Designed miniproteins, single chains, continued (4). Designs and how they scored, part 95

Each design is a single chain, and the fold is of that chain. pLDDT is the mean over its residues in the fold that is shown.

## One batch from the design tools (miniprotein)

Design m15505
Fold by ESMFold2-Fast:
Structure m15505 (fold): chain A 80 residues (1-80)
Amino acid sequence: ALKKAEELLEKAIKLAKEGKIEEAKKAFDEAVELIEKADKSLEFQEAVGIAELVRAVYKLVGEEAEGIIKAAEILLEALK
């Protein structure tokens, strides 16, 4: 499950860099769902919360692609 989440986060980063924002969002959201189902630890919930907050803030300032990239990178580090 976590390896699939990592693959989806890497895919979200690639799609966001290509400007495919809707596809990047779907990959990111699917990765978050897999992480939340697989790991209920407080540390993981905190990482997801911070990643979602970063994504939301970047979206508000019109940099949704960069927000997805940074949020996915946060979750990839947490999965190590």
Scores: mean pLDDT 81

Design m15506
Fold by ESMFold2-Fast:
Structure m15506 (fold): chain A 57 residues (1-57)
Amino acid sequence: DPNNAEALYNLGIAYLDLGQLDDAVKAFKKALELKPDFGEAKVWLDFILKERPELAN
């Protein structure tokens, strides 16, 4: 996959679908690290952290 940010975003969505919120947060954070203006990853990360703020550390 030539775009690692999109791959990490897709991985985050897969973890989210499996209910693995810790892994989903890590994947979305990594996607944003590679692509800071990745709005879709930001929206999902903000949504998860609103419900589970302990995952922000």
Scores: mean pLDDT 80

Design m15507
Fold by ESMFold2-Fast:
Structure m15507 (fold): chain A 65 residues (1-65)
Amino acid sequence: EFIKLKVLEDPAFPELVGKTIYLSKEEVTKLTGKTSFKVGEILELTVTDIVTGEKYKLKVEVLEI
């Protein structure tokens, strides 16, 4: 199952702000440490840049579960 997320803040890719992304429930749990989510909830995803290996945080809103 996929969770639909809206990007609110992205320090690595500002062009993604306002875009929609889809992640599996397992991936969102891994990136947030949370096991339950609600529509309208604001989440911080800890993501690793695949090129630099540095970790940064995305701020996203849950649109659909």
Scores: mean pLDDT 78

Design m15508
Fold by ESMFold2-Fast:
Structure m15508 (fold): chain A 94 residues (1-94)
Amino acid sequence: MSQAELAAAVREALAAVPDDASAEEVARHVVTHLEREYPELRVLAVRTAEGPDLILISILLEDTRTGERLVVTIALLRDAAGRVRAVHVAVLPA
C-alpha cells in the first residue's frame, strides 16, 4: 500500500466521523476503518493530544506482509460549537 492510498483511506474515514466526536472517538473510527479495509495493517500504537481548539492524533501501523512501519498523523480543529474538522493528514515512514 502506498502512503497516498493510506492517506486517502484516512480522509475517507474522517468524512464519516460525527462533527462532535472526541479525539478518542476519531482515533477509534479511523483505526476501525483501516483494519476493516486493510487487514494486513496492524495498529501498534495510538496517541491523542487534545487542546481547546486542536486535536492531534498519531497512529503507528505495521504492514504485516513487509514489516514496514508507517505513522499516520491527523490534525483536527474544533470550533466554538464543539464541531471538529480535519485540516491535516500525513503518512510518513516510521
Scores: mean pLDDT 81

Design m15509
Fold by ESMFold2-Fast:
Structure m15509 (fold): chain A 109 residues (1-109)
Amino acid sequence: GSLEEAVEAVLHLTKGKFSREELLTIASALEKIAEEIFGRKLSTEKLTRILEYLIRLILKEDVTADVQIELGIGEEELEIIRKFLELINYDLSKENVISKSKEYLEKNK
């Protein structure tokens, strides 16, 4: 499905720091946030862009306006990213990101 496709597209960017299961957890939380905000599912393309942006940010890579343009990050994607960052209390540690994603998914079943 679109979640698995987005995870596979981004997995190599993590340089072994995230497993498929961990990325799938993050991607699932992002899809749920999008459904809550917009009432619709994210396309695989949009989900992949959001996930790549967040992984680059978590890995402390330079995430400038140029990277946002290169990845095609629009206002809808930025709103989802903002909500996700708020959800994790801006703590970009891997443990916190995964823990908060799981907590969000459990509360919104």
Scores: mean pLDDT 80

Design m15510
Fold by ESMFold2-Fast:
Formats: structure tokens, C-alpha cells, sequence
Structure m15510 (fold): chain A 67 residues (1-67)
């Protein structure tokens, strides 16, 4: 899950940089889905970290779409 979360974050950032906002939204959703899985497995610290990174990515995506 930790590795999958990191990969999804990286791919979301790459998509934002490329202007591929549909792909960025897909990977952003994947980050939150992985965070939910981590929480259901009792990995609360990992879930919280992924939610924080996901929120940051959402703000970056919104800013990029507005530019």
C-alpha cells in the first residue's frame, strides 16, 4: 500500500505537469482509495499521510486548471 500510494502520487504530479488533468484526477482518486484501504487495515499513520498528500495534490491540480 505505501509503495502503491507513492506511485499514485508521483503519477498524479507527472500528469499535472503534463497538463493531463483527466489522468491527474484519476491518480488523485487512487491516492484517496489507497488511503481508505490503509485505514481499513489499521495503518492510520499511512492513511493520514496519503490524505495529506492527496489534499496537496488537489490544490495543485486546481491551481494548474485555473492557469
Amino acid sequence: LEEQGKEAIEKAREAIAAGDFDTARKYLQEVFDIAEQARSQGKTDLANKLIEEGRKLALELDAAQGA
Scores: mean pLDDT 82

Design m15511
Fold by ESMFold2-Fast:
Structure m15511 (fold): chain A 84 residues (1-84)
Amino acid sequence: LLARMAEVLRREAEEAERLGLDEAAELLREAADALERGDTERAAELAGEAARIAARELGLSEEEAEEAGERARAAVRAAAEAAA
């Protein structure tokens, strides 16, 4: 499960890079690496920050950016709980 979530994060990073969201893409790759090391909390933080940055660069509101970050953090934590 964690390896599959890391693969999802890497695919999201590839998509972010295609959209020119280089900083978000880098954070998503770091999140995938953290998740593969078993550092779920760091992976959740990095994925959340990547989602917030991507949302802002795409012109979403600050509220929408914060919600995107919260959803990304929750998804990483849920995947880790399912793997435990």
Scores: mean pLDDT 82

Design m15512
Fold by ESMFold2-Fast:
Structure m15512 (fold): chain A 56 residues (1-56)
Amino acid sequence: GEAEEAMERAVETARAKGEEATARVIEHEVQKLLEEGREDEALEAAKNGEKAVLAA
């Protein structure tokens, strides 16, 4: 879904910058929200993660 695709982009971007710990945090947070059925919040968390990594 969209949240999973956004998560994959954020994780890949974090890893490309050498931020493995950040990538793990993004993956965990988005997966947790998806498991709780909070798909809109999961998508926002993934997008915010990507923005934070790109801005760093």
Scores: mean pLDDT 83

Design m15513
Fold by ESMFold2-Fast:
Structure m15513 (fold): chain A 61 residues (1-61)
Amino acid sequence: SEEVWKIAEAFAIGMKYGAEATPENIDELIQKAKEEVKDLGEESVNAAIAGARAVYRAVHG
């Protein structure tokens, strides 16, 4: 469905920001990810946050 693709795309956007993030700027990059997907709905915003945090943790954790 269209909703599933929006959530998947938002997660991928979050992952991109999480991979680029440093400990000093992760909160800023999460906010950028949220802003980029905000018009897609709350589930997409949550997916972007989850993607960013997951990749950031994998790289820096």
Scores: mean pLDDT 85

Design m15514
Fold by ESMFold2-Fast:
Structure m15514 (fold): chain A 91 residues (1-91)
Amino acid sequence: MKALEAVRKAIEAARKGDFETAEKYLNEALDIAGVPPLAKEVLLKRFEELKSLPPEQRAIGLARMVAEVAEFWGLTDLAEEVRKIEEELRK
């Protein structure tokens, strides 16, 4: 729940173009979830690619990236919940 709350805040900040807030919440979510430091650094670098996208695509892209990292590191519950967020953003 705590990691998922931080992910939701990061996605909303990214949609609004508040990239400093998005990065802070993303970093917090990944730390709470126990994502390894190297994977966290890679995801944060990939987040830079989203900054040039339209608001809805930034939100969808961030949700997808977080879900993929969670799936890779076996964080099944977080991955499932973030995938639900991605599906809602696509509607």
Scores: mean pLDDT 83

Design m15516
Fold by ESMFold2-Fast:
Structure m15516 (fold): chain A 85 residues (1-85)
Amino acid sequence: SVVEEFIRLAQELLDNPDLPEEEFERKLAEIDELIERAPEEVRDLGRQARITIRQAHLLRKTNPWLSRLLLETAKEFIRELERLA
């Protein structure tokens, strides 16, 4: 399902927060496509997870502590999505 593919890609990004910029951006683009195709009920939660994952990546070198906190927050959004899948 679209939700299961989203969860898989999001988990890949969460497990590899220091991925090279190009690879990270490609995976985010795939996530954006999946969110657009997702049911309305999960779309907002998916967008929240996506925004949080990107913020964590952007802060990974300048504020590692906040980056880690954002990754934990994103994991909670993904757990909720798993309940809906």
Scores: mean pLDDT 84

Design m15517
Fold by ESMFold2-Fast:
Structure m15517 (fold): chain A 92 residues (1-92)
Amino acid sequence: GLEYLRKGDYEKAIKAFEEEIKKDPNNALAYLRLGVAYLMKGEYDKAIEYFEKAIKIDPKNPLAWYALGSAYRAKGDTEKADEYFKKAKELR
């Protein structure tokens, strides 16, 4: 999955991460990467849903909070973006 994400093949990345999640529904990193793939496609609401799922599984991962902030910034919600970036910094 990760190699497709790095190459910009978001369709194949999404499919690979969805298969990883089917095998291990507690794979927080797979949810985070799935969210990044949707964010890169401009599907911000789906990206947010998957970042929130990653946070529920691993709430102490600062990268997931940073990703959530980035998605809200992309939607134009600068206030929520700043709140989530602050949360990411506090967890380091």
Scores: mean pLDDT 85

Design m15518
Fold by ESMFold2-Fast:
Parts: C-alpha cells; structure tokens; sequence
Structure m15518 (fold): chain A 71 residues (1-71)
C-alpha cells in the first residue's frame, strides 16, 4: 500500500506539471497494485489536475487514498 500511495502522488505531481504521458504511466503502475475503485478515483484526480482544477484533484485524490488504505 505504501508503493501504491507513492504512485498516486507521482501521478498527481506529473498531472499538475502538465505531463499527461508520465501521469498515465504512474496510473498504469498503480493499477497493478490497487483496486479498480482506487484507480478510478486516481484517474479522476489526474484529469482534474490536467484541467487546472486543483480542488477537484484534491477531492478525488483523498478518495483514492482512502480506497488504497482500506485494501
């Protein structure tokens, strides 16, 4: 779960930087370690970050963290 949290952070960091390709790479790695529910929230956080919606990113990011910690 610690590795999954690191990958979530990396995906969001790359998305904030506008690096869609590296954000997608981090999400793909996350999909091998986390539940589909966690990955869905992480993907939504990345999409919000890429759109410049940091508030939306934070909301979906928190949900992704909660799902990772439950597994």
Amino acid sequence: KQEALKLLGEAMEKAIAGDREKAEEALEKLSKLATPEAVEHARQAVDKALAGDLEGMARHGVQAVEEILRS
Scores: mean pLDDT 83

Design m15519
Fold by ESMFold2-Fast:
Structure m15519 (fold): chain A 64 residues (1-64)
Amino acid sequence: GAAKTAELRELLSQMNKEDLEVFTEITEALNAGDYEKAEEIMKKASEVAQRAGEVVKELIEADR
């Protein structure tokens, strides 16, 4: 839902400037509605991205 998407965007905004490229790739996948792809990218990033991946997984489960 919208609340979980907002939480995910807030988590991604906490990434520093050095992680901007990864943040951009995750954001593009989310904007495309490809939550599974976003989760896969996040698993290769930081601890913050791992938490964001859990929120994405919850979004995928909510759509099923």
Scores: mean pLDDT 69

Design m15520
Fold by ESMFold2-Fast:
Formats: structure tokens, C-alpha cells, sequence
Structure m15520 (fold): chain A 92 residues (1-92)
């Protein structure tokens, strides 16, 4: 629903606040965050956020391509996916 899109948008805003170009999308129980121009420390922060999302009950997958990091968060509900996305954004 609309709530997972809001969670994705807020996660992207948090990553952008850290000085990284970021976009996020939500589909059902899944949120995808793409961060570009990521430094090594920002990438580690995003990975720490992905681990925190797992502790929140979501499944998180991290893929790197050069300075681009893609995090896919899947929850049992859109709310769990949105919470996981916020943990990723907070880590950046």
C-alpha cells in the first residue's frame, strides 16, 4: 500500500541527508533503495542498517556495483519492510 512508499521515500531522504544520491521504491512488502556515489564508510553504514533490518524481522539483501549500493528489504508486511528501510537509511 501507500505506507510502504512513504517508508521508502523517507529512507531515501535519510541517505541523501548523509550526502549520497539515493532513490527508493516500494512494491507490496518489498522496498528497494539504490545509493550512488557511496564512500566506503557510507557503504559500511548501509550494510549495518541492512543487518539492523534483519533484527527487525525483515530480509535484507545488499548488492554493490562500484560506488552504487542496492539494498532490497522484504518483510511479512509493508510496515515491516518500511521499518527495515528506515534502519538502512539511518545507517547511512
Amino acid sequence: GMMSEEGARRAAEEVRRAGVEAEARAEGNEVTIVARGTSSSQMMGIMAGAVAAEYAGAEARVETKGDEVTVTIRGETPEVAAEGAREVGRGA
Scores: mean pLDDT 77

Design m15521
Fold by ESMFold2-Fast:
Structure m15521 (fold): chain A 59 residues (1-59)
Amino acid sequence: MDEKIEKLIKEGEEYEKKGDYKKAAELYLEAARLASQNGDHGLAAKLGGKAQEAKEKAE
């Protein structure tokens, strides 16, 4: 996995633990964008799903 994508996922998970779901969603979306650019559509879809779940918890 790309190191930058891995770091973004870890940061998103940390923000979820803190209850900052809005920030977590932003980090997961950035990670999904990078995964898509790398041609990893499976990872991009998974991260997009995580971002959507975080957005729903933020509202």
Scores: mean pLDDT 82

Design m15522
Fold by ESMFold2-Fast:
Structure m15522 (fold): chain A 80 residues (1-80)
Amino acid sequence: HMSVIELWKKIVETAEKIEKWLREEFPDADENLISVAALILALKYLNEGKEIDPNSPEVKAEARRILDELRRLGAELKAS
């Protein structure tokens, strides 16, 4: 069994790598939304035991969908 600390380190390291390529792929996106999207992708891929390929069109499409949903949620929360 992995310790909570070891799991957290993997999540953080994975999220940092994803965040870097998200900034390069989506330079016009809000930095806070990029950070949240990177964490969501890191958690999803680690939970599924899958490797994330930033050059995959499927991964890029998923990242775009997450960013669009986060942007929508942020606008909805501000309107409330």
Scores: mean pLDDT 77

Design m15523
Fold by ESMFold2-Fast:
Structure m15523 (fold): chain A 86 residues (1-86)
Amino acid sequence: MAEKRRRARELVFEALEALAKGDRERALALAEEAAPLAREVGDARTLVELAFIYRELGREEEAEELLREARELGGEEAIEELERRL
């Protein structure tokens, strides 16, 4: 579990860097690799960060699904905190 959580977070970090540099194809590939890992470990914060990446890439349906999953994990406070910082 800890290794999968670490890997998911590393992939999300790399995806955010790729997105910031305009490399949308790389950002999507990294996000798609991170999503199943984040879901398996139930990390609400990582799921919220992935939802942001998918939304920025125009993948709105997938972003909404990730936000719903994060909310079901009790991530309401994490979602509110992130939205306040976005």
Scores: mean pLDDT 80

Design m15524
Fold by ESMFold2-Fast:
Structure m15524 (fold): chain A 72 residues (1-72)
Amino acid sequence: MELVEKARELVEKAREAIKSGNIDEAEQYLDEAEKVIRELIKQGRTDEAQRLFDEVMALRGELLRLKKEKEK
């Protein structure tokens, strides 16, 4: 599987996990996506990596909000 495609699939899986309230699963998918993104950076594919990383950071923000809601 192409690294960019793999990272996109992991980002979408994380988004689905956030929608279903599955915090642990979402965190695992985001961590996996970040590992793939770091590999893209090492391969010199920095533009693709930056775009994907921005999406991961946005989803991490949503995940943090979801974690706070569950504490209430």
Scores: mean pLDDT 82

Design m15525
Fold by ESMFold2-Fast:
Structure m15525 (fold): chain A 97 residues (1-97)
Amino acid sequence: MKEDFDAIVEAGVALISAAVSLNAVERLLRQGHYEETIRAAREALERIDKHIKRLKELLDKVTNPEAKKVIEQAIKDLNDYKTRLEELLAEAERRLA
């Protein structure tokens, strides 16, 4: 019970953090703050990688099928956020170069 709950909370925190970071990076890029965009995107990507690693570790311990689906979906969504952040990072680096 506690492990399933902790995993769902971790997934929720990770997704909110990723969404907030993506919004901030998109705003910085639109405003032409390319150096800040690069820093923010790199920091966001590092945090998402740590969250994905943690969620994969929790997935091995979770026995509730519904909790398992929530974690699997969160990992998928976090990888989608990573792809979008990598695209924004590449654009900012190209514009700064």
Scores: mean pLDDT 88

Design m15526
Fold by ESMFold2-Fast:
Structure m15526 (fold): chain A 71 residues (1-71)
Amino acid sequence: MDIEKLKKELEEELKLLPEVVEAGLKAKEEGDVASETGQILRLMALIQTAEWAGAPQEVIEEIRKKLEEVK
């Protein structure tokens, strides 16, 4: 597993985290189940990437909190 590539992907995704959360919340308000599900799955994948990249617990907990906000 290429851990340096995972760390780079994590950094890029973390920069987009606010946009992903806002898109999920907007989809939820609009009743767009497909878009809401897509953002939820993206946040779940981000948690997995963070864990595999060895991210600090605080980062993983922040992403989990954002996932709960969108659900």
Scores: mean pLDDT 80

Design m15527
Fold by ESMFold2-Fast:
Structure m15527 (fold): chain A 83 residues (1-83)
Amino acid sequence: SAEFREELLRLIGEILRLIGEILDLEKEIEKIKKELEKLDPNSEEAKKLEEKLKELEKKKKELEERLEELKRKMRELEAEEAA
C-alpha cells in the first residue's frame, strides 16, 4: 500500500540519518583518542578531552539505542504488511 511505502521510507530515512550521525561521532571520538595519546594524562588538556570523550560516547550510545528502536519498528511494519 502507499501508506506502508510512505511509512517504510520515513523509517529508512531516519535510520540512515542516525547511521550518519553515529559515523560522524565515531570519527570525532577517534580524533580525540589520538589527541589524548599525545598528551600527559595528568594535564588539564587531557582531562578536558577525556570529559568531551565521555560526553560523545554517551551521545553515541543514545543514538545506537534509538537506531535499534527504529530497526525494531521497521521489522514490525514489514511483518504487519506481510501478514
Scores: mean pLDDT 86

Design m15528
Fold by ESMFold2-Fast:
Parts: C-alpha cells; structure tokens; sequence
Structure m15528 (fold): chain A 62 residues (1-62)
C-alpha cells in the first residue's frame, strides 16, 4: 500500500525507526523500495544482519 510506504518514510525522516519498520511491514512486501527502506531502518536500529537480508531481497526483485 502506498499509504503505508509514505507513512514509513515520514516516520524514518522523523527518526522514529520502530514506527517506520512497522509501517513498511504493512506495505507491499514485493516492492524493492519498501525492502530497501526496511533495510535502512533496521540498520539505524543496529540490526545489521536484518538490514543486509532485506537489501538482498530487494536486489532479487530487481
């Protein structure tokens, strides 16, 4: 959903990475941009392994 994708971006810009992750998880799981944004949010939370996992998933969809 574009609404959840936009909500996630807004939360990320505000520095609310937990809310960004929650919003992105409700967005389209097959959207490479959503997966890249999830990776960025997880990296900000110090979850580097999850960040790398989502980056690879985004690459596989491109």
Amino acid sequence: SEAFKRAGKAAYKAGDYQTAIAAYELADPNDPEVLRNLADAYEKMGQTEKAEEYRKKAEELE
Scores: mean pLDDT 83

Design m15529
Fold by ESMFold2-Fast:
Structure m15529 (fold): chain A 64 residues (1-64)
Amino acid sequence: MSKEEFDEEVEITLLLMQAAVAKRAGDKEKAIEYYKQLIETAKKSKRPNKKLIDYFEKELKELE
């Protein structure tokens, strides 16, 4: 694994944790912000994972 790919996985993991915390707290606005950042980060990846992006888009739609 390249350093760039590893850094992207770490960023996605941290954003997922923040989104989960916001969702559990009932802070829909913060959860929406974190899922939008997740989608942007995943799409900017050199090897975008379509299933992962689709999952985040579904989560975002449920919160909106």
Scores: mean pLDDT 75

Design m15530
Fold by ESMFold2-Fast:
Structure m15530 (fold): chain A 64 residues (1-64)
Amino acid sequence: ERYTLRALEDYTATSPDELSLKKGDLIEALSLSYDPETDLLTVKLPDGSVYKIPAAHVAVVHGE
């Protein structure tokens, strides 16, 4: 299963476990998990790294 997220706007990471985004960036993820307490998506990237990104700043473009 593979997901593609598109950054809707720029975002600067506030902690080392967050991913910084530039508007128009495409992020490939092997998994997605949403945390309603933080409004963050936890994503596992193809290299095995895990990052958090703000759900409000991305759109899911491809997911199967």
Scores: mean pLDDT 78

Design m15531
Fold by ESMFold2-Fast:
Order: sequence, then structure tokens, then C-alpha cells
Structure m15531 (fold): chain A 94 residues (1-94)
Amino acid sequence: MIEELTEEEKELLLEAIKKMKEALEKAKSKEEALEAVTEILDEAESQVTSNEALILLSMARMAVAIARSTEAPFEEIKEYLLNILELLEKTIKK
């Protein structure tokens, strides 16, 4: 249907997701977590060219925007973002 991700882009996106998960686990605050995840997303976006990769990264970026505007405890924000990252990982591995 959509132009498939290249093997290189799949590996890059999976590595970015792994780094984002690690950043969320290491972060001590919502602000620290969102800053780290945003930097990883910005780097990944600069390295991909396919519309499919950009759409997947846009979904993660929207999740970060929602998390930033949400007045919830950091643990709830962390769980929300980890769930989104897991869904993206499963989509890429399919």
C-alpha cells in the first residue's frame, strides 16, 4: 500500500525507539524525559527520507506534544509514551 521502509530505515527507527525507551526509564522528571525524547526524534527525522518513516516519527512527536500539554503525574506520562513506542516498534517489525 505505502512504499515500504528500507532495511536501513527500519534499523534506524528501532534504534531510535530503543534510545527513547532508555531515556524515559532514566529521566527523573517529565521535562527531562520530553527533552531527551524530542532530541532523539529530531535526529531520527533528519536521517530518514521515506514518507512511512516520517509518518511513524510524526506519531511519536504528536504523543510527546500530548504528554507535554497533559497535567498528569510523570509515571502516567511515562507509561503513555512507552505504550506508544511499543506500538510503533511492533508496526515497524511487521
Scores: mean pLDDT 82

Design m15532
Fold by ESMFold2-Fast:
Structure m15532 (fold): chain A 56 residues (1-56)
Amino acid sequence: MMKELQELLKKAGEYSRKAAESTGGESEEYRKKAVELGLPVARWSREQTRRLQAEE
């Protein structure tokens, strides 16, 4: 399961690179995609904190 989150983080990096190489709206689209791909990793981290506290 962590491997899946690692792949998402890797994809986010690829889109960040594309954003840097693009301009205007295209750059904005790639930046938005990079953030979206990184969101599951952030959510996973919050869920781990919740489980440590609530034991769910």
Scores: mean pLDDT 72

Design m15533
Fold by ESMFold2-Fast:
Structure m15533 (fold): chain A 109 residues (1-109)
Amino acid sequence: KIIEAFKKAVDYALKALKEGKNVHVEVTDDGKIEVREVERPSLVTVYASGKFDELAKFAKEYSKKYNAFFVEARPGTEGAAMDALRAAVAAGKPLIIQVVDTDAPLGEG
């Protein structure tokens, strides 16, 4: 179910890009999809609990297929994930895909 929500989110962002729009697509832990128009770049953020490893592995391979920049946020890697996001924005990447582990304790890293 979460992988299907992820695919829908990426497909939406790609369709918006083809129409000349940049969007932030957020997939909540309960599978709800929220979309809003943003300035460049387009972002897909997926929040996952209990299925993070499956999602992260799938999302990494999926990102390569669409020339998207992939960022993984785990407990203790949030700083590195933020630095990667900033680098992707600075490099002018059109689409960034981020997966976030919500089972992580708040404020770790």
Scores: mean pLDDT 74

Design m15534
Fold by ESMFold2-Fast:
Structure m15534 (fold): chain A 84 residues (1-84)
Amino acid sequence: SEAEKALEEFLEILDEAAEKGSFTPEQRDRLQELVAKLAGDPEAMQKFLDKVLEILMEKAEKEGNPEELEHAKKKLEEIKKEIA
């Protein structure tokens, strides 16, 4: 489904950010677009966001780059509020 493809792409962006130690503005914008693609499926959206937060926390521990990851986390929360 489109939601599954969006999740796969999102995970790829997270892996790239982990390699670099931070998110770029372009990656943050793309993450926002991917979340928007899931907006029509509340169950997929919730699972997606929960999984993303889990991965971001694990990456923060491993990479030691909490500032950029906290910014991405805040962006995801803003998107959640926009959908609700």
Scores: mean pLDDT 67

Design m15535
Fold by ESMFold2-Fast:
Structure m15535 (fold): chain A 59 residues (1-59)
Amino acid sequence: DKAAQAAELARQIVEAQKAGDLERARELAKELEKITGVKVDPTDPESVERAAVKAVLDL
């Protein structure tokens, strides 16, 4: 559940980044941070990916 939620948020953040919607990417990044406890940079796709992986490994 938590891992699936993090993966979906990461996907949406990447889509927002590609669309140039940094405001949406930032809001989604905050939700991902809330789930994982890891700081997420909405302008860095590697940061988003690391946070999603962390959620899965936290099991």
Scores: mean pLDDT 74

Design m15536
Fold by ESMFold2-Fast:
Structure m15536 (fold): chain A 55 residues (1-55)
Amino acid sequence: SKEEKIEEIKKKMDEEMKAEVEKFKKDKSITPEELMKKIDEIFEKANEEIEKIRK
C-alpha cells in the first residue's frame, strides 16, 4: 500500500540521519554546518519520494 511505502521511506530517513549524527560524534573533521547540510539533503529526498507516492 502507499502507507507502507511511506513508512519505509520515513524509517530509512531516520536510519540515515542517525548514521550521520553517529559519524559526526566520532569524526571531529566534520563541521556542524556539514552535518546540517547532510540532514537537510536526507529530509528533502524523503519528502520528494513521499510526494511522488501521494500523487
Scores: mean pLDDT 83

Design m15537
Fold by ESMFold2-Fast:
Structure m15537 (fold): chain A 78 residues (1-78)
Amino acid sequence: SLAEDLEVGIELARNPEVPGELIADAFRELARRAAEADSPQGPEVAKLLRKAAEAARRGDRETAVKYAEEAKKLVEES
């Protein structure tokens, strides 16, 4: 599920051994899946995950986790 995959993505973002580009790629893929989902929260989830990907790419793992956790909350409401 998207929520389970988001949890995995958040764990990757917390791991300092995982390159930021890999974390960014994971969140971009999750954003694509959220945008393709027939869900009223899909566009906002995708937007948050794109912000998480950009933060991860910049090495800002704390901000990436924050956006990904907000996205997960929206997925749990849908």
Scores: mean pLDDT 84

Design m15538
Fold by ESMFold2-Fast:
Structure m15538 (fold): chain A 73 residues (1-73)
Amino acid sequence: SPLALAYAELGEAYAKLNQKEEAIKAFEEAVKLLPSNKEAADLLERAKEASNEELVELSKDLVDQIRAAVREE
């Protein structure tokens, strides 16, 4: 769903603003729309445990993963 990518990009924007709680909530909504995507789920678990600096890099990986999944639809 294009909505999953929109939530993932919203999460990346919050991560860049150092708003970790909001970033994680946005990524949870994106992953919820792609429940069979294990790589996105694994990246979300890593993001929850990450520092704010690590979260920015993980947010980029999560956006890339969700973008790839949306292209398969």
Scores: mean pLDDT 83

Design m15539
Fold by ESMFold2-Fast:
Structure m15539 (fold): chain A 78 residues (1-78)
Amino acid sequence: MIVSEKKFEAEVLNSLGNMYIALAKQFESQGDLESAIESLEKSIKLYEEALKIDPENEEAKKNLEYAKEELKKLKEEM
């Protein structure tokens, strides 16, 4: 079972990933696809690190899949 400190670390990483998803959406709304792609790539790394610590975090899993799907779409739009 995950220790409380590591669970907090995983939650912080997941929250940072969520922040980069929001930032990516903002850049996409401005037509800045390059910055949106960079933000999605950062969110993916953060969710992957969160899942290394807490592999059963369903929110992080769903957000990771979302970020990967959006990244593919934006790369096809460039």
Scores: mean pLDDT 84

Design m15540
Fold by ESMFold2-Fast:
Structure m15540 (fold): chain A 80 residues (1-80)
Amino acid sequence: SLADKLLEEVEKLAKEVLEQLKTASKEEARKLLDEFNKKVTEIVEEAEKTLSEEEYQELAKKLQEIKEKFIEEADEIILK
């Protein structure tokens, strides 16, 4: 489904960004986080417009869980 593809795209992007953060400078890390947030926002906006209410709610819940985990892992990398 479209929802599954969007979810997979965000999960893949999160993993790629987390790996890049391990070797990133402070300025590069800021740019990576900004780009990740922009992409997630674009996906959420697309999903809201294209999916049914039920599919959107399920996707939004899963995306929120991915975002929360991403923030925790990114903070651990950046603060150490």
Scores: mean pLDDT 82

